# Designed miniproteins, single chains, part 2

Each design is a single chain, and the fold is of that chain. pLDDT is the mean over its residues in the fold that is shown.

## One batch from the design tools (miniprotein)

Design m39
Fold by ESMFold2-Fast:
Structure m39 (fold): chain A 66 residues (1-66)
Amino acid sequence: MKEAKRKLASLLTATGILAAGAEFEGDEEKARQLRELVREGLKESDVTDDPAKVLEEVQARRDEIL
């Protein structure tokens, strides 16, 4: 559990950096989608009893956006 929560935090941080990169490149739509994914993932991470499931869902959504 602790390991999955750590990986989730790392994934959300990396996704936030990707969102900033997309915004810098002028891809406002991609940046918006990535920022929303980080916002939703952080909110779910705070209330979930299964961080591994949230990690898997966030990874899948990020792959769809990229």
Scores: mean pLDDT 78

Design m40
Fold by ESMFold2-Fast:
Structure m40 (fold): chain A 62 residues (1-62)
Amino acid sequence: SMAEEKRAAESGLAAIRELLAAGDLAGARTMLRVLEHEAKKSGSPALEEAVREARRLLEAAE
């Protein structure tokens, strides 16, 4: 459902933010790959937006 997709997007993005705050760049990249795969499979705008935000956060951390 759209609500489940939004929850998955929020959880995935929160996990990436937490990993980046801990300095775990490898973990953050792995989580981004999972989120990208889910976005591609579902076509969910919420997941696609979370992927875009996660990419910005990772680029800023590198």
Scores: mean pLDDT 85

Design m41
Fold by ESMFold2-Fast:
Structure m41 (fold): chain A 57 residues (1-57)
Amino acid sequence: SEEKKKEAYELARKLFEEKGLTIDQIAKVLQEKFGFSYTEARYIAAKAKEDIINEKK
């Protein structure tokens, strides 16, 4: 659902900023917690990282 994707995205941002996890590590957390496929979880994690990097310009 849209809400689950939003929660996963916010968690991915938090894991990058607070824990320094890689895209692959975050994708695995998102699979375990939200039940996304690896492809979907990796997309969310990569998007979160891209957005954080762009915000720091």
Scores: mean pLDDT 83

Design m42
Fold by ESMFold2-Fast:
Structure m42 (fold): chain A 87 residues (1-87)
Amino acid sequence: MSSELAAKLTAVAIEAVALSFEVDPETGERLLQAVREAITAADNGDYEKAIEALKRAGELARQTDSPLAENVVAAIEEARKLLEKEK
């Protein structure tokens, strides 16, 4: 993947980790798993799979009542736009 895409996915991971501390452990683990799946898929060049994993992470974030969910969603939107442009 490009260094720009790696930076955007790193931002998603940082925001998702922050949100995971504010939600129940089961929801946090599901969120982090979806982000990990997205990063792994992008690293393997499977951008369609990466986009689908980011969609799931965004849906999980939107289901939380934490203000940090907006940061996760914003980071996901930036990463998804770049993935959709590069695929």
Scores: mean pLDDT 85

Design m43
Fold by ESMFold2-Fast:
Structure m43 (fold): chain A 66 residues (1-66)
Amino acid sequence: AREELEREVERLVRGAVEMIQAGMNAEAVLKWTGEEVRRLALELGFSEEEAERIAREAVERIKREI
């Protein structure tokens, strides 16, 4: 479960960085990616608190790579 989520988060983060570097609106991409990560974590059975934390970490990671 957690390893599956981590792999999916890494894929989403990489895709988000590529989209922003390709000229997509950074605010929109960050918002969408954060919401998608939160949704996936909840679907995999993580708590709301954990899903929020994982989503925040993913967004911050994208910000560090752009």
Scores: mean pLDDT 84

Design m44
Fold by ESMFold2-Fast:
Structure m44 (fold): chain A 72 residues (1-72)
Amino acid sequence: AVEEGLYYLQKKEYEKAVEYFEKADPNDPFVLRNLAIAYEKLGEVEKAKEYYEKIIQLYPDSTLAKKRLEEL
């Protein structure tokens, strides 16, 4: 699931990337970060924000997620 998600993300097939990442571990910060990125690329800003917020809830010290959320 993670490998397929990364493959489609690299090919800029963001909808397929989302599909595969959603099948992966929902508590993995790497999965959550790539879901946020894929939703950003799709122009779904609110969904991207939701995933960055989930990262902050699970990993409050995530400077990257906080910075990205402020930029959106």
Scores: mean pLDDT 80

Design m45
Fold by ESMFold2-Fast:
Structure m45 (fold): chain A 55 residues (1-55)
Amino acid sequence: SEERIDEMLKRAEEALKAGKVDELNRILQEARETLSPEEFKRFAVRFGDILLEIS
């Protein structure tokens, strides 16, 4: 669901901003394991956009 993607993206962004690499890796692993392939593609695209904005 879009709500789940939004929640995971928010957690990933917070971990990224805090420099918590281990926490970020856990969140990315959870997304890979719990989201459908289509949901994970949307998550990955939106996470990439966040990385570009923060960099």
Scores: mean pLDDT 83

Design m46
Fold by ESMFold2-Fast:
Structure m46 (fold): chain A 75 residues (1-75)
Amino acid sequence: SVVETPEITIGKNISEKQKQYFEDLIKELKRLGAPEEVIKKVEEALNSKERTSFKMTLENGKVVKVEIKKAENIP
């Protein structure tokens, strides 16, 4: 089956609150059995200024969509 997950957003300057949010997301991805490649991409985003997005299927059949945006686009 296919289940869409919420998108995540980061920018150039990551506050402690935003960093905590992404650490929680990485923990969730690991719980769902995400490949190391996906986890590394999210970790790289913590230090990235660039927008990036990707979609993948987890080991349990769940589909995850991740979108990383610039700081000025963080709610």
Scores: mean pLDDT 57

Design m47
Fold by ESMFold2-Fast:
Structure m47 (fold): chain A 86 residues (1-86)
Amino acid sequence: ALEEARRILEVMNEALPSPVISDAELASVLPGARIHIDEERKELRIYLPSASDEDVERIVEALREAGIEVVGVEKSETRVVITVKL
C-alpha cells in the first residue's frame, strides 16, 4: 500500500517541474492528508486543491504511461481528486 503509493507519487512528481506531493506528506499519514489509501477497494485517492487542468492531464498521462490504472478524475471549484488502482 504505502510502497505502491510512493511509486505513484514519484511518477507524478517526475511529470511536473514542481513536486505536487512531498514524501514528507506521505510519511506523516495524518487524518485529512492530501492522500487517501483505500485498502479494501485497492485504490489511492490524490487530492490536488491547486492543480490546473493542464497539470491534471499531464499527471494522468504520466500515470498511464507508467502502467498505473486511472479509475477516475473528479473536478470541483476547490479541488481535483484523482483515483488510481493499487
Scores: mean pLDDT 65

Design m48
Fold by ESMFold2-Fast:
Structure m48 (fold): chain A 112 residues (1-112)
Amino acid sequence: MVELGPEVLPGASPDLDRLVVVVLGDGVLPLEEAAAWSPENAAELAERHNGVLLTVHFGETDEAAIEKALEKVREALKNNEKPVHVETRVADLAEAVALAAEIERIVKEHKE
């Protein structure tokens, strides 16, 4: 499951300079809970569902930082280090969603 920061975490920037995304793997999150999320609650949610907390900054896409973030997720999951927090920069919301989906795939692949 992927939750977008501006809708799930009220503390995220409303101008989309920064987005916090929680990737929950196979966790089911009721939408009614999302309105109460804070950055602290997002970290707890990621820990509870064995997931990843992803912070993205909007601007120039940093492909090298994205690759390092994905590798950090893979290594942390191998070492059972949870929750995992990664931070990177992407050009737009579509790239942020695609990155979150890739992280979700890595989380699911490791769980199975």
Scores: mean pLDDT 60

Design m49
Fold by ESMFold2-Fast:
Structure m49 (fold): chain A 68 residues (1-68)
Amino acid sequence: VEATLTVLDEETVELTLSEDAVLLTEKKIEMKKGEKVTLSLLDLLNSEIEYKGKKYKINDVVKEIKLL
């Protein structure tokens, strides 16, 4: 699974995944392929991606960072 981050401002990012996966933050967010989820940068850095029963750190799955 690969993640694309779009930086919206200094505190806010938009996350998109290449495959259906689960974003594990303070709560469980089920994400579909290509779905956009907005969260704080701090929440993102403290989150994990669960894909096919394995947990990945955000830094291990991020392939692209876009600036607006």
Scores: mean pLDDT 81

Design m50
Fold by ESMFold2-Fast:
Formats: C-alpha cells, structure tokens, sequence
Structure m50 (fold): chain A 99 residues (1-99)
C-alpha cells in the first residue's frame, strides 16, 4: 500500500527508541515488553508485504536487535513478560527463515 514504506520507517524509529530504553539501567516493565512485542509483530507483517528489500532488512534487523537487548535482561522480567519475549523471539527467527 501507498503508506507502507512510511509506516515501516516509523516502526524502525520506534524500535530504535526501545533499543535505547532496553539498554538503560531502569527496570523494563510488562507494558514495555508488550509494546515491543506489538512493534516487532508489526515489523514482521510489514517485512512480508513490502517490496523494498532494504526496508525489509532494516525492519528485521531492528526487531532482532531490540529482542536481543530485552533477552539480555530476561532474568529481570516477570514470568508474563518472559513468555511474551520467548514467543516474540520465535516469531522473529521464523520470519528470518522466510527471507
């Protein structure tokens, strides 16, 4: 669609902000992890629909970077947030295999 590339750019920026936040010493909340998971799910959907190979790569690379940063702090997360992280990481790995 017309606005898919613009939306992809916005999602990449949002994921980059969460990457910076995940590397800060402040606690990651369940709400932070849920928001990250929603952004990653959207990034995967956009990567599947987009024809622009550079944006596809940037969406998946940024999604992986954010999930890796959150995973580094997995032991600090609630059991609910850990489950969301684990499921979202699986989705990213499966999406990478499709490209």
Amino acid sequence: EFDEELEAGAIIVALAVHLVTARQPRPLTDEDVREIAKLVDRAIELAKSLKNPELKKQLLDMAEAVIDAVRARRDQLSPEAQKILDETEKKVKEARKEF
Scores: mean pLDDT 84

Design m51
Fold by ESMFold2-Fast:
Structure m51 (fold): chain A 75 residues (1-75)
Amino acid sequence: AGLPEPRTEEARAYYEMGLMYYRSGKLEEAIEAFEKALELDPEFGKAWYNLGLVYEELGKHEEAEKYFEKARELT
C-alpha cells in the first residue's frame, strides 16, 4: 500500500463490501465492489486476490489466475 487516508479507508470499505457479497453468493455484486476498491487503490493486493477467488467461484479459472498473479506482485 502507501496511499494516504481517506482514499485507503474508502477502498477498504468497498473491499469489505465485496467480501460480504462474496460470502452471501452475490458474485456479480462482489466483482463490482472489488473493482471499485481497485479503482481507488490499484495496489490493494488483497482486493486483487479476492477478485480472483470470485472468478474461481464462477469457473473462470484462467481469469482468476491473472488476478492471483497481480496480487502476488503487489503483496
Scores: mean pLDDT 80

Design m52
Fold by ESMFold2-Fast:
Structure m52 (fold): chain A 57 residues (1-57)
Amino acid sequence: MYEVTLTEGADKDKVLKEIESLGGKVTKVIDDTRFYAEIPEEKLRQVLMIGGVQSIK
């Protein structure tokens, strides 16, 4: 499970949809810019390339 951090002003709904399209699943929303997700390790780079994603931890 990874903590995904969004950039300030990012479209969260768009990012969540893109993560799900890559086979990921959002498990817990922390706040407007942070959430936990299950992401396939082979897709981590693709998630990091989504507009509005700042970091994955």
Scores: mean pLDDT 83

Design m53
Fold by ESMFold2-Fast:
Structure m53 (fold): chain A 59 residues (1-59)
Amino acid sequence: SAAMEELLERTEREAVRAYLAGDYEKAIEILEEALPSLPAEHQPGVRKGIEQLRALIAA
């Protein structure tokens, strides 16, 4: 749906801004909060992104 597409686009923009600012914890929070409302086909990719960000924090 258009609403889910807009949510995905907004979520990606906000997460990227946090990532570029070095705020990986905020990027994870943005992605995790949006994840249940995102289209099912995009959820696996978002989950992998969260795992990668968690690895950066752990390093």
Scores: mean pLDDT 83

Design m54
Fold by ESMFold2-Fast:
Structure m54 (fold): chain A 63 residues (1-63)
Amino acid sequence: MIAEMGRQQMLALIDGYLQKGLSLEEAIAKAMEELRRSLDESNVTEETREKLLAGAEEAAEEA
């Protein structure tokens, strides 16, 4: 499921930023920004992008 991939990527990015000493709130913000940038550069379809971002937002809420 595409949303599942977005969730997994978001959690991995959050973990990376937490290891750098950022707060959870800062890690979530940075992870979301990086994910959006990555999706813009990879030329995914709008539908795929929306599903990935939805999964990422759900992961951010749960973190």
Scores: mean pLDDT 78

Design m55
Fold by ESMFold2-Fast:
Structure m55 (fold): chain A 60 residues (1-60)
Amino acid sequence: MYDRDGDGVIDEEELRRMLHDLTGVDFSDEEVRFIMKQLDKDGDGVIDPEEMQRMMSHLF
């Protein structure tokens, strides 16, 4: 693992991997982008880890 995983934000590709791990479903780039748009309210193209944790709490 590199430092990128330690202090970084969750980008579109990492979100795609996490969604697959959580749901067992392969999401397309379009579907991941759609989900990211719902979570990324500031429009910077990345998700803060806290936002991701909030999303995970809603999956329960």
Scores: mean pLDDT 67

Design m56
Fold by ESMFold2-Fast:
Structure m56 (fold): chain A 70 residues (1-70)
Amino acid sequence: MAELVAQFQAIVDGAIARVRAAIPDPERAARVAAELRRLGAELVAAIEAGDWEAAEAYAARAEELVRAAL
């Protein structure tokens, strides 16, 4: 469990770093990063609760947000 949570947190942190590097407007980058952090927190909470369906939904939404931002 803890290892999976750490792995997903690392993926979210990596996505935030990519978004910050790719978006030249720091205010827009901050808004996208904040939304990614929120989705990451919900994803971790879902994994800890054993709600894999919710975890997959949050992961998919985070991926979509990154794709739309880049």
Scores: mean pLDDT 76

Design m57
Fold by ESMFold2-Fast:
Structure m57 (fold): chain A 78 residues (1-78)
Amino acid sequence: MTNEELAKKVEEFAEGLREWVEEQAKAGKLSPEAAELALKALEYAKKAAEALKKGDLEKAKEYLEKADELLQKAAEAA
């Protein structure tokens, strides 16, 4: 898998996560805390995709690890 392919998949994941957060929040099924954590994970996923496009694999890895950590916390808060 190329860096461009990975960046595209990360961007698709981030878009799906944004849609999911908005949908769950509108349905009243997501706590404000869980929503905030999920949106922060989305931000880090976007940063990871940008790092991948620039060839900065080390930064991309750091951002993906941050996104994963925040998603785990969001799941615990939900």
Scores: mean pLDDT 78

Design m58
Fold by ESMFold2-Fast:
Order: structure tokens, then C-alpha cells, then sequence
Structure m58 (fold): chain A 112 residues (1-112)
């Protein structure tokens, strides 16, 4: 029915708006965390230049947050299905970034 089509369209538009807001907030968070990782990398380069594995982990961490932010920014401009896929891909990169951040912290303890 015309009323069912209208309700479906309104539900899809609401979901898309909610996903775009989630993507924007996730992008802002990822961009902020990238900056923190880059700052930490510069500190390690100056204070403990021999900590090659720590520098590698922090560089990877920054690259993962950058890629996640790019996917979230693309999700803000996408249709419902593509936005869902891009957000899911970004969330996987954030999980990988959290593991790299943990690895960087554990490796840094060897130089303390």
C-alpha cells in the first residue's frame, strides 16, 4: 500500500540520519586518536629512538585510525546500505587499532 511504502521510506530515512550521526562521531573520535598516536610516535622518536617496534606499532595505529576516519567520512555521504557496510568496516579497523595500541604499550614497557 501507499501508506506502507511511505512508512518504509520514513524508517529508512531515519536510520540513515542515525547512521550518518554515528559515522560523524566515530570519524571525529578516530581523527582525535590518530593525532594522539602521531604525537606519541614523535615522543618515542625523540626520547627512545632505538624502540623500533614501538615506533612501528604507533605508525600502524595512526594509519588504522586514519583509514577508519576516511571510511566513516565516506559513510556520511552514502546511502543506507553502503553507510552500514562502511561503518562495519571502520569498526573492524578500530578494533585492530585497539590491539596495535595495546601492543605499543606492552612493547614500550621493555624500554622503561
Amino acid sequence: SMAEEKRRKEEEEKKLEELKEKARKNADSAESRKGIAESALETVKESVPEAEEVKEALKRLAELYEKAAELYREAEKSDLKKAEELIAEGEKLIAEAEEEGKRARELAEEYA
Scores: mean pLDDT 89

Design m59
Fold by ESMFold2-Fast:
Structure m59 (fold): chain A 73 residues (1-73)
Amino acid sequence: SELERKAKEIKALGDEAEKTYQELMDEANRLLKEDPEKGEQVRKEAEKLYQEMQDKIRALEGEAVRELIARGA
């Protein structure tokens, strides 16, 4: 069903966002010890990417909820 496809997409984006954020934060923490300027840059990029992915997930969740309500209303 369309809802199952959307649920899989949302889950995949959530998993991707979590993995990407964790990997970038780990890299930023390593870089902060060796090159603080690069470490801070990577950290800011990680936070920005995570926020963008969360915003996209929220938008998709809202779309799925609206579709579910429309079918039930």
Scores: mean pLDDT 80

Design m60
Fold by ESMFold2-Fast:
Structure m60 (fold): chain A 56 residues (1-56)
Amino acid sequence: MEAAREAERLAREAPSAEEAERLVGRLSQKYYEQGDLEAARAVEAGGVRGLIAAGL
């Protein structure tokens, strides 16, 4: 939940869809590197929600 909320915020507040994708991708990669696959997937879902909220 925390990871998803952070990703949603990053995507919604990013200056562009391209930057949002990059920021969310970096956060997801961090969790994959830590072996936390659930958090990585939550970040991806949160990023999608953030983009939708931003009208993207």
Scores: mean pLDDT 78

Design m61
Fold by ESMFold2-Fast:
Structure m61 (fold): chain A 93 residues (1-93)
Amino acid sequence: ADKLAEEAVEVGKEALELAKEALERVKAGEVGNETLNRAIAAALQAIGAMFLAELALKKGGDEEKAKEGLELGKEALEIAMEALRLLDEKLDG
């Protein structure tokens, strides 16, 4: 259970970094497949972090770490979705 909470935090941190990188790339005018793939990967990792955090909470793991992982996952997903939205807008002109 504690390992799940720790993994949720680590995956959430990685997802947040990827999401921020994808958003910066879009803002710089990089609208190619690599930027798209990074934004999608960030969203998927964010969902994974949230799932691991929920499992940790159900199994009575570290509640503070599980909540941290959940919040990191939510923030990462929000940023990744913003990057995807901006990509779509830039492709349409």
Scores: mean pLDDT 84

Design m62
Fold by ESMFold2-Fast:
Structure m62 (fold): chain A 77 residues (1-77)
Amino acid sequence: MAAEKEKKDEEMVKKVEEEKKKLEELPDDTFSAEEWLQAAELAEKLAEKLEKEGYKKAAEKLRELAEFLRERAESLL
């Protein structure tokens, strides 16, 4: 059981990193500031859920993604 959780945690980390890279390559005006902020909020909520489930590495990567999304929103204000 523990080994399966660890593998899923690592897989989720890779997916979050890939998604963040794709979002970094998008133009700032791809989404509105409000949409970037909503995405950041969802990423933080998912991070809290995953941390409670024991997926700490994926949770930390989602928090990094949320921070990036907030910075993107702020750049549009």
Scores: mean pLDDT 79

Design m63
Fold by ESMFold2-Fast:
Structure m63 (fold): chain A 65 residues (1-65)
Amino acid sequence: AAEHLLRGQELFREGKYEEAVKHYRAAIAADPDNAVAWRNLSEALEKLGKHDEAAQYRAKADALA
């Protein structure tokens, strides 16, 4: 679970946003209450231009924090 979050963050720093999204989704599948994973997913989706989906997942992160 934590490994997917860390790998996603590493990929995000490398600019590999689509791969980061896959790892953040895996982190959320393992722990749906992980507000950090939802927030990081939202940020990666913003970088991909998926603004509406990003806003939905940011709201999810805010509700969990």
Scores: mean pLDDT 84

Design m64
Fold by ESMFold2-Fast:
Structure m64 (fold): chain A 89 residues (1-89)
Amino acid sequence: MEIELPSQTIIVPAQAGKIASIRIIFEYDGERYEIEIILEVPAPNSSQSGSIIKRFLGQNKILELNYNASYDGASQQLTVEASGILRIE
């Protein structure tokens, strides 16, 4: 069974070329699913996309996260849009 999780937008202060760590939390059916995005902040006014797969050991659940990170040099803010698919075995 596959469940689409609602997309989330997180905005954090960042500096181009530095490493940023963003914690994404999805909630479904009373449970919390946490995944960390670690990325190098892109150049000003640019974006980076990626995907991460996390298995929750002992729960027969896999979270597939897709994200797009955009950096605004004027505000020095990183905007991360993340969506997830939760697979239950």
Scores: mean pLDDT 82

Design m65
Fold by ESMFold2-Fast:
Structure m65 (fold): chain A 73 residues (1-73)
Amino acid sequence: SHMIEEIKQQAEELLEKIRELVAQGKIEEAKKLVDEAIEFVKGALKVAPEEMKPVIEEILKKLEELREEIEKA
């Protein structure tokens, strides 16, 4: 699905932006952005069509893993 590929691309760009903030020592900005992203994705998962849910769940998992990494930074 073209929509699935677009969502994946946007998610990867967001993850990279958060990692760049961490690399720059902007830990508080990175924490805020990842927390906001997790809440947004959780909301999206509740209303998403069934065919989109696996992709959104994968994105949520990546964001939660990144949050754990930031907590250790």
Scores: mean pLDDT 83

Design m66
Fold by ESMFold2-Fast:
Structure m66 (fold): chain A 58 residues (1-58)
Amino acid sequence: KKSKEEVKEYIEEYKKKKLEELREEAKKRGLSEEEIKKLLEEAKEILEELGKKALEGI
């Protein structure tokens, strides 16, 4: 069983990795900086919500 702090660290790392993947994907599609920023803001909100739910399970 992971401690709550370890789970929190894992979630933060996971969010960073997912946002990086999304940014690279958007760049590959030729999206503008403005479009990429909007996409990342939306994704960040979703990932924060998922992270909260994951912490509830601990």
Scores: mean pLDDT 77

Design m67
Fold by ESMFold2-Fast:
Parts: C-alpha cells; structure tokens; sequence
Structure m67 (fold): chain A 56 residues (1-56)
C-alpha cells in the first residue's frame, strides 16, 4: 500500500540520495500504490508521483 511504498522510497533516498535511480523492487511497490513510476526514475520524480497519488 501507500505506507509501504512511502517507507521503501524514504529508505532508498536515505541510502542513495534524492537523485538516485529507483531499483525494480522500490518501483514495483510504488506502482502497486498507484504511482506512475518506472525503474531508473529518480527518487525525486518518484516522490512527486507518490504525492500525486496521496492528494488525488
């Protein structure tokens, strides 16, 4: 869900930085939560996509 995706994205950002590319696992969790992201998108882009889902 959104909470699991948010936690995974925050941990990835903490370890790799805001401009780091998403791995397949984090991207899959975000897509399951409804975010329009792909592996290789930056954490910054993914965070914006997740916020759009949360405010929809």
Amino acid sequence: GIAEASKALAEHARRHGIDAPLDEAVAALLRAAGADVQPGDTVREAERALIRVMTA
Scores: mean pLDDT 83

Design m68
Fold by ESMFold2-Fast:
Structure m68 (fold): chain A 82 residues (1-82)
Amino acid sequence: ADEDLEKGRELFAQGRYEEAVEYFKKAIEKDPNNAEAYTLLGEVLFALGRYDEAIEYFKKAIELDPNNERAKALLKSVELAK
C-alpha cells in the first residue's frame, strides 16, 4: 500500500486537514494515475473550504475513473456550496 496515501487518510480522520493535503499530494507525485488520491485530496480541500481546488481534483479523479460515483457526488456537493 502507498504509505503517503495511508498517512494522509489518518491525518484527515484526525481533522489535520493541511497535513493530509501534503501527504495526498505526495501520493499523487508517486502515482499520478491514482484516482483515489485525487478524490481524497478533493475531499480534504472541500473540508478546508478550498472549493475551486476541490473541484479541479474531483474532475481529475473522474477523468482517471469515469465510474467514480463518489467523486461525481462530491463534485456536485462542492458546486452547490460555492
Scores: mean pLDDT 87

Design m69
Fold by ESMFold2-Fast:
Structure m69 (fold): chain A 116 residues (1-116)
Amino acid sequence: STTYKVEIEIRFTDPDGRVTELKLEETIVAESEEELVEKVVDKVIEALGEHLDAEIEVLDRDISEVERTETKIKYRVTVRARIPEKDLDLVIVMEITIDKEKKEVKVKAEVRALPA
């Protein structure tokens, strides 16, 4: 298993167009890059649920590798989710950059909330 330092930046736009920026730092242990990406996505969803004080229902995940070098892998992740309690639909778009030499992950997530 490898331990990664993860920096997550989330830009959340509510239905009224108000923007909130969240930053969090995490430590994630993973046995594969696939496990690392899934755990990172789960941490973003967890942070959003905490910010919104609501349970997030994930409807769909699309994970694509967009760049690979000897030391760096970049993924784009799109998540469609719902918060039934708040009548909100969420579209989450993440850019995940893994630095394999530094064992660091940088995440930029843009989240749009729309009335359901």
Scores: mean pLDDT 89

Design m70
Fold by ESMFold2-Fast:
Structure m70 (fold): chain A 55 residues (1-55)
Amino acid sequence: SVVERLKKHLDKLLEKYSPEQALAQLYTLVNILKYMGEISDEEAEEILKYAEEKL
């Protein structure tokens, strides 16, 4: 699923960036995916909540 791929992507971001930088990059990516219609509002909320709880 897109959400599972984004969770894996967050893990990769956290290997290279601070939590704040990783979250900012994830927000940018999620907004692009929403604009392209590749992710729903519900899926976007799920991944961002997951990231906030993990960080």
Scores: mean pLDDT 84

Design m71
Fold by ESMFold2-Fast:
Structure m71 (fold): chain A 81 residues (1-81)
Amino acid sequence: SLEKGKEALEKGEYRKAVAYFGEAIFEDPNNAEAWLLLGEALYKLGRYEEAVVAFQRALDIDPNNERAKELLKKALEKLGL
């Protein structure tokens, strides 16, 4: 489901991407990439509070992920810091 989520994300099908990344996380909750990509899809949908949670979980698994740090900062800025 991770690959199907990536395909949906590339096509701009953000709701489908969220569903597929949710399935990937259900199968492997320690998949930092799935949490990062879930956050990106949620951010594209304007679901910034949920995107923050997803990016924080990605960073709990992979604390040195610079993309997750940058996207977390952008999502927090959308929420007024």
Scores: mean pLDDT 90

Design m72
Fold by ESMFold2-Fast:
Structure m72 (fold): chain A 69 residues (1-69)
Amino acid sequence: SEMEELEKRLENAKKAFEEAKKTKDLVVLQNVLHETKELYEEAKRAGYEELAEEAKKLIDEVQKEIESL
């Protein structure tokens, strides 16, 4: 289902973010930010409010990590 696909993509983005934080890889952090913003828009458009909220929280965390570099 679309929801399961979006949930899997969000989980993959979270894992990529955790790895990028350890290495301070700006390119990976920017890629995670882009993917998570896409996920947020898709979840919001589909009406998956809880998934959109989780994606929004990840966007905020990734942005803070990039700004701290």
Scores: mean pLDDT 88

Design m73
Fold by ESMFold2-Fast:
Structure m73 (fold): chain A 61 residues (1-61)
Amino acid sequence: MSVAARVAAYEEALHLGLSREQAAAIAAQPTPEAVREAALAYGLSEEQADRIAAAVARAMA
């Protein structure tokens, strides 16, 4: 992913209440799909995980 996409994932994860460490781990994922799966693994809902994936997709456009 681009730097902009990683920043988008990190900021959205923090906005959803995840720790800096969890947000960094999500932002480190290689694809939007992997970002979504990492968010679900940290206990976020499907809707919250979709929100992070949407932020990544917008930053990649």
Scores: mean pLDDT 83

Design m74
Fold by ESMFold2-Fast:
Structure m74 (fold): chain A 57 residues (1-57)
Amino acid sequence: STQEAMLHEAEELIELAKEKGNEEALELGRKAVEYIKQGKIDEAAELMKKAKELLGL
């Protein structure tokens, strides 16, 4: 499902943030996971976008 795909992508962003030592991107990724679980898809997408920008994606 779209929600499962987004959850997987958010978890990958969390791993990348940890590898790069980017604490802000890590916090955004963790928050996105919580919003995805709550069905707040648009809010999660915005947080994931910010995390990607911080990680140079």
Scores: mean pLDDT 86

Design m75
Fold by ESMFold2-Fast:
Structure m75 (fold): chain A 78 residues (1-78)
Amino acid sequence: SEHFFEGVKAFNEGNFEKASKHFEEAIKDDPNNAKSWLLLGLSYEQLGNYEKAIKYYEKTLELIPNNSIAREKIEKLK
């Protein structure tokens, strides 16, 4: 998805609001792209929205149960 790459670019530039919008669109295009869910979680964590971050990390684990980043982030934020 083009939205995925635009989201990664915005995330790397520190624009987490823009990144979250692009990753939300990427998830609509491909809801099975676990990286989009993970990066959406990371984006909301940077925005200080820990409730949304945890939900999106949990979605990442539904798709990729052994994802160490999502697992560690959930443990840290709960």
Scores: mean pLDDT 89

Design m76
Fold by ESMFold2-Fast:
Structure m76 (fold): chain A 83 residues (1-83)
Amino acid sequence: SVNQMVAQMTAALQQADTNGNGYVNYQRVVQVLQSRYGFSQSQLAFIQARMQQMDTNGNGYVNYAAFQTTLPQVASAMAVQAK
C-alpha cells in the first residue's frame, strides 16, 4: 500500500542518517530499501532519480526533511508504476 511504502521509506531515511545531521546519502537510502524492504529495480530507479533532482550540490546527499515531505507523492507514483 502507499502508506506502507511511505513508512518503509521513512525508516530507510532514518537508517541512512548516520550522523543525525538531517542529510542522507541517497545511495545508502537505495541500498536500505533494496536490502531490507525488497524494493524493485524500477522503484529504486524512481526514488534515486527523485533524490538526484533534490541534490543541489551534486554531492550525493539530500535534505532528510525536504525529501520526507515528498514521500506520499513518490509512493503514489511508484504504486501506479508497479501496478
Scores: mean pLDDT 76

